# Designed miniproteins, single chains, continued (5), part 71

Each design is a single chain, and the fold is of that chain. pLDDT is the mean over its residues in the fold that is shown.

## One batch from the design tools (miniprotein)

Design m18454
Fold by ESMFold2-Fast:
Structure m18454 (fold): chain A 91 residues (1-91)
Amino acid sequence: ALEEAEKLVGDRLGKLADEVASRLTPEQAEAFRKAANEASSLVGAGLRQGKLDEAFKQASEILEKAVPELADEVRKTVEEAGRQAKAILDA
């Protein structure tokens, strides 16, 4: 369950990073990829510590700060990943 949730989150954030980066300048894409790596680390720690809601909130804030013009798209993707991860952990 935990490994499946971590894989889901990693896959979702990775796809988001690739899609967003393809629409950004190289400099902005680099900044966003760094933010995505930081967000993934926070979510992984949150999953292992049972603090999933707080971890996803922090991840969303980091990603939104990196690309404010895409904040709505980022927030929706992180929220959906969080819901799916919780469903896996609750199963």
Scores: mean pLDDT 77

Design m18455
Fold by ESMFold2-Fast:
Formats: sequence, structure tokens, C-alpha cells
Structure m18455 (fold): chain A 72 residues (1-72)
Amino acid sequence: EEEERIEKLRKVLEENTEVEEEVIEALLEAYKTGKTVSVTVNGKEVTIEGATEKDKEAAERLIKAYEESEKK
């Protein structure tokens, strides 16, 4: 259920973003826990606010967009 969604979101982010893996993991942690996560990538601090209901809806839209892009 939630674990499957997290795995799908991870794959979508890894395949469709140019961000570092550490940022992807921080996004997933913020989504999973709803807490703010900070990560440093190449000397720059990135702060990700905890996932809200709106963020979860955005994640679902991102997954759908990915599936749509897969149709060629």
C-alpha cells in the first residue's frame, strides 16, 4: 500500500528528475513522515517541508504523468 506508493514515487523521481539521489531520499522521507527534512548536496543545503495532503495529491499526479509519458 504506502510502501508500494513510496517505491513507485522513488522510481518516478529517479527516472524523471535531475536531482541528486540524496534529495530524492529526503523527498521520500518528508512524504512518508510529514516532517521537514534537510540535506546537503554539493555544498548547498536543501530543506524539504513535510508532506501535506496537497503534496500527496501532487505525488499521485506525478505518477500519472509518468505513466502517461510511458505510452510514447
Scores: mean pLDDT 67

Design m18456
Fold by ESMFold2-Fast:
Structure m18456 (fold): chain A 55 residues (1-55)
Amino acid sequence: SEEEVKALLEKAGITEEDARTLVRDTDEDVAIQLLTKYAGLSEEEARAIVEYFRK
């Protein structure tokens, strides 16, 4: 959901604009890897962000 994604972005210290740019310009699997490695998110949390901004 939108609220869950916003909470994850705030937890990770990432703006909605940064997340949208990453998902737009990067393959899904690479975006998930960058979010898990860079933002300390789980694979499930990273996938939720990517899925939200792609759909």
Scores: mean pLDDT 79

Design m18457
Fold by ESMFold2-Fast:
Structure m18457 (fold): chain A 87 residues (1-87)
Amino acid sequence: MEIEKLLREAYAAYLEGRDFEAQKLRSKAFNLAKQSKRYDEYLEIEKKLREEFNKILDELATKMDQATSYEEIVKARKEAAKKLEEL
C-alpha cells in the first residue's frame, strides 16, 4: 500500500541520516492519507513502523558505539535501513 511504502522509505531514510528526505516522504504519506480519508490507517502503520524503527535504532546505536571508523558507521546505517525496508 502506498502509505506504508512511503512511511517505510521515510524511516529507512532516518536510519541513514537523510532527515530532509525522510520528512518529505512522511509529508507525502500524511497528505495521501488526508486526501484518501485513510488517516486511521496512517496512524496504525506509523505506530507499528515506529516500534520496528526503535528496535532497529537501538541495535544501530550499539553497532555505532562499537565502530572504530566512519566507514563502519555508514555501513551499519545502510544495513539498518535495508532491514527496515525488508520487513
Scores: mean pLDDT 82

Design m18458
Fold by ESMFold2-Fast:
Structure m18458 (fold): chain A 94 residues (1-94)
Amino acid sequence: MVEELREALEKAIEAASAGDREAAARAVQRAVRIAQEAHPDNPLVVEAVAVLAAEAVRAASAGDLERAEELRERAVRLAETGDEEEAREILREF
């Protein structure tokens, strides 16, 4: 799970930075599916991962790769821990 999610988000950031919006969207959808499979009974964690993935793509599209990498690591950590309190905080932040 963690490695597959990290890879999907890396592909999303690469595609977004290259201007490939369709590939970036497909990679984000894959990342969300991986999170959903890991946490089928925790919709807040899945929603927060989706928000972080979308924000990482936005940062990468703007050329802010440092911000994109930070958001990617936050998404991976959240998916690994399943922390609902952190998920709620992320959803309030964005």
Scores: mean pLDDT 85

Design m18459
Fold by ESMFold2-Fast:
Structure m18459 (fold): chain A 69 residues (1-69)
Amino acid sequence: PLSEKEKMVLVMEGLSKTVDLPKDVKIPDPKTASMEEVIETMIKIGETIFREAGYSDETIELFKKVLRS
C-alpha cells in the first residue's frame, strides 16, 4: 500500500503527462521530501492546470488554502 505522500506524488506524475508543467517545477521524491514540499508542489501543478482550464484567481486561491490547511 502507498502512503498519502506517495499517492500525492503518483498523482503529480500522472498530471505531468497531461499538461506542460513550468520548467522550474520538479516532482518531489516521496521518500526524502517533506509533506510541506509535496503540498507546495501540488499547489504549483494545480494552479497551472486550473489557469489553463480557465478557472478564476478566486477559485485558485481557495484551492491553495484548502491544500495548506
Scores: mean pLDDT 77

Design m18460
Fold by ESMFold2-Fast:
Structure m18460 (fold): chain A 88 residues (1-88)
Amino acid sequence: MKEETVEAVLTSGSETAHVKVTKVSDTEVRIEAVNLKTGEKYEAVYRQEGDTARIEGRTATESESFESPAAVPLSEWADKLMEFLKSQ
């Protein structure tokens, strides 16, 4: 199965970040972001297990994870995010 990757540079106010989103499968999405001013790195892995979405996020110094009911299929959410990034 083919992985899809989309990259964009996003600017919000005075902040600029390089964002990379990889759709590994219909149930797994990986996000990497680097703040181009501070060098801060953010990584997150989103996994869907049935009706539950698990999110594991971390910066260079901290890690967090949580689970919640999936409001929409992860594949649909990832497709919308990737289309947003392509529009930048």
Scores: mean pLDDT 67

Design m18461
Fold by ESMFold2-Fast:
Structure m18461 (fold): chain A 99 residues (1-99)
Amino acid sequence: MLLENSDEEIREDIKKAEETLKNIDAVEAGKEPQSEAEKNYAKWLAEATEKEKEIFKLTKEAIKEAIKLLEEALKNKKWEEVMEKIRELEEELKKKIEE
């Protein structure tokens, strides 16, 4: 199986997602946006409706949970179980957003 290659890609994706979430949280806390992505987020946050902000909060929580599941799988190699949980998390998020 090619799990070794997938593990490295997943580690990089986790790092990028964690960095993005930290930057988003910092901008929300009043940090001056540094990157173009942070500036775009700050602009969006200023113009977003309450519904859009709620959807974004749900999305952030789902991403945080998915990161925890991916880190657990990297440690214990239970990829099948973790991928099923992530799929369920994605379906739950989609239902909450589309309802």
Scores: mean pLDDT 75

Design m18462
Fold by ESMFold2-Fast:
Structure m18462 (fold): chain A 62 residues (1-62)
Amino acid sequence: KASCQKALSELQKFANENPDLSPACSETYLKNFSTLCESYPYELNEEHIRIAKLNLKNACPK
């Protein structure tokens, strides 16, 4: 869905622009997030994207 594509684009940009994140870990996180996002019955908003960026940063430090 459109909100998932937007969220993935923002997360991918965030991961690519943040040198403190592990590239391999971030790639795995984005694949898992894509699958999970499509399973949600609702559209993601900006708050969901903000939380996802925080989770990525906490899960995938270098």
Scores: mean pLDDT 78

Design m18463
Fold by ESMFold2-Fast:
Structure m18463 (fold): chain A 59 residues (1-59)
Amino acid sequence: AGAALKQQLAELQAQMRELLAQYYENRDTNPALAEQILQQLQQVTAQIGRLQVQLRRLR
């Protein structure tokens, strides 16, 4: 059970890692873009938190 939620969690974690890398690449050259990426990171992190709660309550 929860295979779909685990897949979504893995996808979001992969997206978070990619966004974090882009943030560090852009923070020196384009701080405005880096700030946008940071906002996206916050949204992805919130989604991960919600899915983790769902996975724990799936029992």
Scores: mean pLDDT 81

Design m18464
Fold by ESMFold2-Fast:
Structure m18464 (fold): chain A 75 residues (1-75)
Amino acid sequence: SLAEQAVKAGFAGDAETAAALLQQAGGVSPRMARAAGEAAAKGDSAGTATGAHELAQSGELPREAARAMREAALK
């Protein structure tokens, strides 16, 4: 999924690609996509998982995509 690919790109240090992939996965705002990408780029698994939850709650990311993002962050 795009959300899983976003987490993988982020953990590889590519916050910009992570943000772009999150925006493609749903109606994620540039601000929220950037924050989530930066958390992943810092290796913050808990922060990345929290970001996925917040994106699902705001409706910016579909529930299934947010779940894939959280699972990838907690590997």
Scores: mean pLDDT 81

Design m18465
Fold by ESMFold2-Fast:
Structure m18465 (fold): chain A 91 residues (1-91)
Amino acid sequence: SDDEVLQRAIDAVERANRKSTEVMNQALAEGKSWEEARELGRQTMIEELRRAAEESTDPRVSELLSEAARMLEEDPNTGLNDLIDFIRETV
């Protein structure tokens, strides 16, 4: 159903964001610059979204997460809310 696709895609984006934040906080704790930590967080989010897309058994969820990862890769100003809005508008 559309509700299940929406929920699974949003849950995957939120999990990727939590992992991104953990990686960024760890980088800062290790003495990396804010710019380095932010880039590591961005790359982690892209990687987690692509992994979630590959692991998804639902092709609609897989396509949404692949596109979310592409949006983040192409525009460094793309944030969590932009990805959630994209998913909500597309489903």
Scores: mean pLDDT 90

Design m18466
Fold by ESMFold2-Fast:
Structure m18466 (fold): chain A 100 residues (1-100)
Amino acid sequence: SKLEKIKEVLEKLKEELLEAFKNNESAEKIKELVDKATQELLEIAKDLPKEKQDELKSAMDQIGDTALSLRNDKSVTLEEFEEELELLLERFIKQVEVLL
């Protein structure tokens, strides 16, 4: 299903963002990972109305902005980064279930 494919993309993104945070990767690397996942999600959702595709883009932009904010805060631990990311992705999945 489209939902299962979206979940797979988001699980991969989570793993890649956690590894990037752990390795102190650049802001550009974080943006690259989120942009790649966004492109994969839009390909899965290409048959949806443009308005729904724009909502998916907006939600992915929010994930990217939050990941960058957390990455740039030197007080944030890996565990805190993972917890915040899990909450964001759970919220995203619930939003996507309504869109599909």
Scores: mean pLDDT 86

Design m18467
Fold by ESMFold2-Fast:
Structure m18467 (fold): chain A 61 residues (1-61)
Amino acid sequence: MSAEEKEKIRKAIENAKKVLETGSEVEKRVALHELKELIKIAEGELKEEIQKVVDELERSL
């Protein structure tokens, strides 16, 4: 992954965590879709972080 891809993934994870706390069902579904696309390109620790947040979003829906 490039530095730009890593930053994009970190920003998406931060947004998804915020949506888990305060977001609507629609916002949670949008964040879930974004993370599922990003997990395809994520590597190592970032992939594990995305997976955890995806699992939390799916559990909250």
Scores: mean pLDDT 81

Design m18468
Fold by ESMFold2-Fast:
Structure m18468 (fold): chain A 63 residues (1-63)
Amino acid sequence: MIDEKLSQFFELKEKYRKGEHTREDIEEGVEIAKELLKHKDELTVAMQTEIETFLKKFEEELE
């Protein structure tokens, strides 16, 4: 479960970094990031920080 969401999140992060993302990719990224942050006990501190950072960026794109 968590591994699939992590893979999807990092895929969307790379699209965002390359500027190849769509609005739908950002919306999906927000949903996935929020879901991942519900499972903080399964995340390293570094992964949590990265997810929180990109969640903030995605939310800023969506207003």
Scores: mean pLDDT 79

Design m18469
Fold by ESMFold2-Fast:
Structure m18469 (fold): chain A 89 residues (1-89)
Amino acid sequence: MWKAYMDEGLRLYRLRRFDEARAKFEEAIKIAGPDNADALNNLGNVLLQQKRYQDALAYYQRAVSIDPTNIAAQSNLQSAQNLLKQEAE
């Protein structure tokens, strides 16, 4: 069940429908539980595209904390840190 929300969220993300993608990933987490690293990483990706860099960073940090072998979350964490540093005034 929660995987169907993940698949739909990813489809919406590819279509750049970020608010709808976010809602699907939030439903996936609600069903799978708060420790689903893939869903947290995907929420971070949506927030990054919405230029919510600090929020994206927090989700990537949680994903890496839950699954340190998640290479996508590790890479995205570094990218979000770099973007946040560039946007620092």
Scores: mean pLDDT 81

Design m18470
Fold by ESMFold2-Fast:
Structure m18470 (fold): chain A 88 residues (1-88)
Amino acid sequence: RKEQILADVRALTERIAEASEDPEKAREIGEKFVADVQAALDAGDLDGVRASVTKFLKELSKIPMSEEAANLAVALALRVVGDIVELE
């Protein structure tokens, strides 16, 4: 479900921001990721959702990340990819 994917993305990006050594920058990156995922899902573009995950992880790699935040980012990526497979 589109709404479930967006809810999971929002919840996990907020947890990543809270666990990040730079919560403000992590939240900014998370908000952009949520917007990119929503736009791709609205367009029916599952490849666009996958590209958004790759972009999100790349942007997160540029800021100081705790081990907890890094683990949450991997969990979010796996969750979103799993949700996309269910939509195919």
Scores: mean pLDDT 78

Design m18471
Fold by ESMFold2-Fast:
Structure m18471 (fold): chain A 70 residues (1-70)
Amino acid sequence: SDVIARVASHELGLSLGVARRLSVEQLKRLGEILRENRDKSLEEQAELLVEELGLSRRDALAAARGFKAN
């Protein structure tokens, strides 16, 4: 759903294009990874997103930065 992608983009700081490419389950898992690893560096959070969700390093770093900014 485009509505789910827009909500995830806003709440997780993802670009809308990235949010639209992920399934609802992947968006949920992305949020869980970032919340559970909030105390870790941006680089460590990004590596987890790359490994678990197959995001590019650029998209993973953008997601981690956006999450910390929100």
Scores: mean pLDDT 77

Design m18472
Fold by ESMFold2-Fast:
Order: structure tokens, then sequence, then C-alpha cells
Structure m18472 (fold): chain A 71 residues (1-71)
């Protein structure tokens, strides 16, 4: 992986803050989140990223789609 799990979490937190502040479009944030989950090094890392996204307030419907279709 280009990034460690810790680096991915830090990057998502920064992107989420930019999105909340209006500096980042919603689709750019969700694309970054999807890529972080899709290119996770393990199932455990993917679960940590999904839990983190839920904590950030990403809709459950979107999280379920990421679990069912990683493509």
Amino acid sequence: SKFSLEEKLTNLEELHQDYKDGRLKENVFYTSLRNAILFSDSKEDRNVLLDYAKKLGVPEKYLEKLKENPF
C-alpha cells in the first residue's frame, strides 16, 4: 500500500474537515474514502476504515454499498 492505515485515517480526517468547511466537494471526499477502503491491505484495516467513516457521519446506506461491492 502507498499509505499505512494511520496515514489513511489522518488523510481522511483532513479531507472530511475540508469537506465540512466547503473546501472540498462531497464526491471527492467519497471517492477518497472508497479508494482507501478498496485498497486496504487487510480485512481488518478495511473494517477500521469503515468504522472511522461511520464515526465521521457517513450515511449507513453508503457504508453498506462499500461492504457489498468493493468494485
Scores: mean pLDDT 75

Design m18473
Fold by ESMFold2-Fast:
Structure m18473 (fold): chain A 98 residues (1-98)
Amino acid sequence: SMDAILEEITALLNEIEAAAQDYLINKKPLDMAAFQAAVDRLAALVAAHRDQLPAPLRALLDQVLADARAFLANPSRENALALLVSIGVLYLYLAMSR
């Protein structure tokens, strides 16, 4: 169901967000292997269910994936902040689209 897909996407977004927050706020090193695994799983879910996702949600998920990949390639405060912003916008969209 769409609800089950969104629940799994939300769980992965929470994992990705927590890693970015740990890096940016708590100055904890990024667990690159765990982060890559979460990003790859999110990308696979988005790809598998692309036709079932509303176009605005697809665009926001594509932006989160782009920002997550940029952060993984170059872990920096700037890239962590960009990722947290794109996740925040996606969460706001999900809350408003109830």
Scores: mean pLDDT 90

Design m18474
Fold by ESMFold2-Fast:
Structure m18474 (fold): chain A 65 residues (1-65)
Amino acid sequence: SMSDVQNQMDQIQQTRDQAIDNVINRYRNDYNYTDDQITQIRNTYQDYNTQQMNNYRQQLIQQAQ
């Protein structure tokens, strides 16, 4: 169902968000990145993540049909 697709997408997004936060925390703590540098990294990852999540959603919809 579309609800099952959304639930899977939510779980994938949560996992990816957690992974991104862990990478950013490492850059901040281990490499002393500034807030501006962290913002640029977040924006780059967000754009990439949006494209990948759209691809995953389309694949799940095709499998459900």
Scores: mean pLDDT 80

Design m18475
Fold by ESMFold2-Fast:
Parts: structure tokens; sequence; C-alpha cells
Structure m18475 (fold): chain A 82 residues (1-82)
């Protein structure tokens, strides 16, 4: 199950990275640096379920669904604190 959560988090984070790059006007170098940091964090994450929930929360926030994003972010924090 851990690998599935890491892959889900990776896909969601890559989508968020592309959306932020388009909105912010980030350079290709900045996008690549962010991707490298993202991949390293995904490899080092001990609680991939929490990471997946955090990624979903950021996705919902990007869509303007702030209340749902906050609920998922709180759940992710609970899993990390456990």
Amino acid sequence: MAERYREEARELLEELLRERAEKHGASEEEIEAAREVMERLLEEEENPEALALAARAQRLAAEGREEEALALAEEALRLREA
C-alpha cells in the first residue's frame, strides 16, 4: 500500500506543480528544481498516506475548495503526529 500512496502523492504534486508553474510563470529550471525536491521527499516519506492526503488537500485548495482542503490537511497532520 505504501507504494500506491507515494505514486498517488507524486501524481497530485506533479499536477499542482504544473498548475503553479503556469499561474506563477516559473522558469523550467525552477520547475525542475521543485520536481527534484518533490521526488526526494516522496522517497524519504515514512508515512506515505499522510503525504497523499496532504497532496489531495493542496489540489482541493488550488481548485478553491478551501474547507475540504483544510479537512484533509488536518487528517494528514494527525497521521504524521501519530
Scores: mean pLDDT 72

Design m18476
Fold by ESMFold2-Fast:
Structure m18476 (fold): chain A 72 residues (1-72)
Amino acid sequence: VEVLTAVLGVSEETPLEEIAKKINEVFGLDIKAPKMSKEGFLKYLKDKYGIEARWYRFEGSNEGLLVLRKKV
């Protein structure tokens, strides 16, 4: 089974609207800026689109990564 993986240079502090825009660009989606928590948004991506998301943060830094995986 092939898996599409995308890595976004965003952190847990990045506005949800910006994260949604980047995901729309990568996966060809039309997600409007949701009025929900970031945790709720990641669950929404998994439940509706089959996209699993994980946060990675560099220790002692405000920089981070969001890793997204979708089965194709």
Scores: mean pLDDT 73

Design m18477
Fold by ESMFold2-Fast:
Structure m18477 (fold): chain A 82 residues (1-82)
Amino acid sequence: SLSEEEKREKVKEKLLELLKELGLSEELAKEVVKLMEEGEKTALTDEEKALEYAEKIAELFEKAGRFELAERIRKEVERVKA
């Protein structure tokens, strides 16, 4: 079986591949993964601040020209805030 650290690395690799398939550049995909990791860690102590990471991720999708995905993320953030 893979260690917990190796499992995290495999999840990151799969997520990077998925983001690239969605049309993000390698640089943008890596930034999204970084923000997701920071957001998950922040959510353990501050759920409201974690939503700021979701908004930053939406901005990166907009930069990639994926406006529909960015809108979906923002709608989900507003749903959680309500």
Scores: mean pLDDT 78

Design m18478
Fold by ESMFold2-Fast:
Structure m18478 (fold): chain A 81 residues (1-81)
Amino acid sequence: MLSEEELKERFEELKKEAEEALKNNDIERVQKILEELRELLGEVLRQINAADRAGEQNDELVKLALEIQELIDELEKFLKE
């Protein structure tokens, strides 16, 4: 499993790639980044569920999940238009 720090670093990389793809109107790259963001969100949600079952609250992972979902929504809107 990726650490919290590795999940955050992966999101920052994907966010930068998404910004470049959007600027260049690169639909194929946006689709690829969207798939990678969905995979990352799945991993973050699994770690949130694991922490919750252990009686731990991880506000940083919850915040990260919300930020990933927001970027997914933005990219999906771009592809729809």
Scores: mean pLDDT 83

Design m18479
Fold by ESMFold2-Fast:
Structure m18479 (fold): chain A 90 residues (1-90)
Amino acid sequence: SEKEKLAEKFREALKKYLPHLSDEQIDKIVEAVRKALENDLSYEEIYKLLKEATKDLTVPQLNRILQAAKEAGVPEEIIKAIEDIRKEKL
């Protein structure tokens, strides 16, 4: 599916921008985005999923996730959720 292709592009971008992140952490972030793409979730539900998936990550790592998401063409609503999570940690 187109959504599955988007999730895989995002995975490849994450590996490029966050080469030191474990495969388990990459999988966790990609699955949160995949759920948001496939399930027509509200902004609050997207925010909660992404906050849980990224809870152990630093602000610099969140900035790298934002770069990966933008490069992969992740929807603006998901990008906004990551930006809002980053702002909460500042």
Scores: mean pLDDT 85

Design m18480
Fold by ESMFold2-Fast:
Structure m18480 (fold): chain A 61 residues (1-61)
Amino acid sequence: SMATQRALIEQLFSADPETRLAAVKALGQLPLSAEARRALALVAATDGDPEVRRAAQAVLN
């Protein structure tokens, strides 16, 4: 749902890298909105955790 994607997009910018990674994986199971794709592209390019960056890149595939 849009509400679920919005909540997950918020979690992509959590201070906790485990929370960010979980949000990336959860978004990867959904048909992505344009907003979610843009947020994941930013995470893939800029996240401080290389595992989170790789996971975001894999989802965008």
Scores: mean pLDDT 86

Design m18481
Fold by ESMFold2-Fast:
Structure m18481 (fold): chain A 118 residues (1-118)
Amino acid sequence: MEEIQAHLDKAFAAIEAGDFETAAEHVKKARKLLEETELSETERWTFELQIAVLENLIRQKRPPSALERELFELAKTYVENLSEEEREKVLENARGENFDPTLPEVLILERAVREVFK
């Protein structure tokens, strides 16, 4: 677990430095460790979300936005507050062409609104 996070942290730092080749290598190492490591679904989702965000940044060759940085830092908090179906939607969005980093907060808010206005 700590080894996967260490590679993701190094990939993020490399992106901030504009070194997308080093970032891509660390993401590949994190993915390999993720496949070889027995993790809970919530831990696996957290790492897969981070990988998806990093891969989008590498593909676009740009630094993270403030919202994407917040999403990266809050991934664990989001996994505890999202349903399994909501987590799958967030992960699909993160891998998609039109990535919306606000989607986890929108899903949490929509559920809260539905519970109040039953």
Scores: mean pLDDT 79

Design m18482
Fold by ESMFold2-Fast:
Structure m18482 (fold): chain A 61 residues (1-61)
Amino acid sequence: MIDEKEVGLALLEIHHAIWKRDHPELRDAVDAAYEEAVKLLDEGKSIEEAVRHMDARVEAA
């Protein structure tokens, strides 16, 4: 059975790839946002919270 955190990591990886493809100038911000979002999943935050955090952080850059 696939763990919810594993699904969350896959979604973050997809968002990371899309952001880097569409906004290569934000590469450093995308990498930092991804790392922070992964940490949120490790701390037991929801998939939605982790994805929202990543997207908001990249958009603020």
Scores: mean pLDDT 81

Design m18483
Fold by ESMFold2-Fast:
Structure m18483 (fold): chain A 115 residues (1-115)
Amino acid sequence: MEKEEEIRELMAAILEHLADIAREEFHMEKLAETLRKLAKAIREGDVEAIKEIVGEKAAELFEELLKDVREGKLTHEKFQLYLAEILLEALSQFDEPAAKELRKKLEESKKSLEE
């Protein structure tokens, strides 16, 4: 696979795994569906689909991720930050206490990566 396709597949696989956890452990079926749709859009490199699923900010973050890949600038830390920010945008659509708790923990993890 080309490097961009490998990174898209990696992010999609992580999102699919998180969708399974959301459904099986937390019984958040709508979040699981959103994460699976997002994983498919990311795997396909479909920026417009990402925008429709999780919003414009997540789509812009994905485009920046792909640019960093193409320019050889993607680090493990940057990949984790892009993933965390895209996940935060997805979680922001849900008002359930479990989704709010996950969003808070993810924001704390993101801050740790930025320090």
Scores: mean pLDDT 81

Design m18484
Fold by ESMFold2-Fast:
Structure m18484 (fold): chain A 85 residues (1-85)
Amino acid sequence: KEEAIKLLKEGAEFAREQGDDETAEMYENGAKTVEKLKTDKAIADVLEAMSERERKLAEQATDPEVRAKYEEFAKRFKELSEKYK
């Protein structure tokens, strides 16, 4: 649970650095939601959704370093979601 919240906050910070306030706010709300979730499956579902969003952001990124960072976040969200399944 703590690891999921931490990763969501890290993703939000990176999104804000890129000027993507919408994604940042979604991840900040995701962290608050995870604090209230009672099941590992529900936490996994949130992390899996964030992994998919990061993958889509990587596909849209034109800067190779920014793309690599989004790909890193996508992988981290996916790996963490599988630990909660």
Scores: mean pLDDT 80

Design m18485
Fold by ESMFold2-Fast:
Structure m18485 (fold): chain A 79 residues (1-79)
Amino acid sequence: SSRRDALFAEGVATGAELSAMRGSAEALKQIARHAARNPTLAEVAREALEAIEKDPSKAPQYGRELAERARAIAEELRA
């Protein structure tokens, strides 16, 4: 369901942004792993997870990028 996937993507975006604000690389990795289970978000989530694992010092940046991409996907699915 497009609506269900949009709500899921919005949840991922919110979680990624909150974890980025807290500076928690581990929380961001958990959100990215969860997001990767959804086919609609799998590509952007795996990309974010790989980036965080390679350079955890930039986890807040990668978390914000994941949040922006997930919001864009949610908006497209609602259109």
Scores: mean pLDDT 85

Design m18486
Fold by ESMFold2-Fast:
Structure m18486 (fold): chain A 90 residues (1-90)
Amino acid sequence: SALFERAKKELEDLLKEAKKELEENKDESIQDLTAKAIGYVLRIIGTALDYVAELRRLGREEEAEELEELGLKLVKELLEYYDELLKERE
């Protein structure tokens, strides 16, 4: 559906924005970098849950399940990216 495609694009755009922000600020304090990473994780989760709720309200259960899986995948990818940036410091 158009809603599902919009949701996927918005989540993918958030991951791209998060990776760019973390890379541009990779030499900041660990505390500041961690705060940015957590902020983006929460934003991805919140955005995914809002769209999942809307898809379920519309009876689009399969699309809602796919979006939940995508949200978890993107969060995992962001956390792995964050971990790699921290390893590059040591």
Scores: mean pLDDT 88

Design m18487
Fold by ESMFold2-Fast:
Structure m18487 (fold): chain A 96 residues (1-96)
Amino acid sequence: APSLPELLAEAEDLAAKMVIAFNLGAYKEMEELAEKLVSVVRQMAAQIPDPALRQQVLALADQFMAEVKKKTKEGLQQAVEILTQMMRLLRAYVAS
């Protein structure tokens, strides 16, 4: 199975590509990248032994996808804000 640092690197790459796609108005590409990102985040969450942190990460991933699935500019903007929070939490965990 991929290590947490390897999964974090993949999540960071996908997150960067999503922000670029959003800024270019490439919303279908952003949605496809979001599905890949959530898959990686769920793999990371499965490796978190703390149930409180695991549930927090999974809740952020679910909120992120709920905003993406609205298929609105406002929903995608909220998804980027949730993405920033989720990535900050995952970075802090992997660094600990």
Scores: mean pLDDT 88

Design m18488
Fold by ESMFold2-Fast:
Structure m18488 (fold): chain A 98 residues (1-98)
Amino acid sequence: SDSELVARAAAGDPEAQLALAERLRAEAAASTDPAERRAALVLADALEALAAGDPARARAIIRDAIAAETDPETRALLEGALRALEALERARAHPELL
């Protein structure tokens, strides 16, 4: 299910991160909303960076997108994704707290 794919990607499974990135790119291609398209493509690029083992690049992709985003709902979505990534990085640095 989509919820299981999202949960596995959030847990740091690179195969799930790549599968979710592919779905986001497909959703962007089907979307008529330019803000939705931008958010989906940014998140897909960030997930591909995470799957490649580069969380610093994933953070940079999301931060640059936040700085350039003028739509407040899309900005809030990207800020939420950045907070989720930072929470995942903290959990990976301190696995004893999980």
Scores: mean pLDDT 82

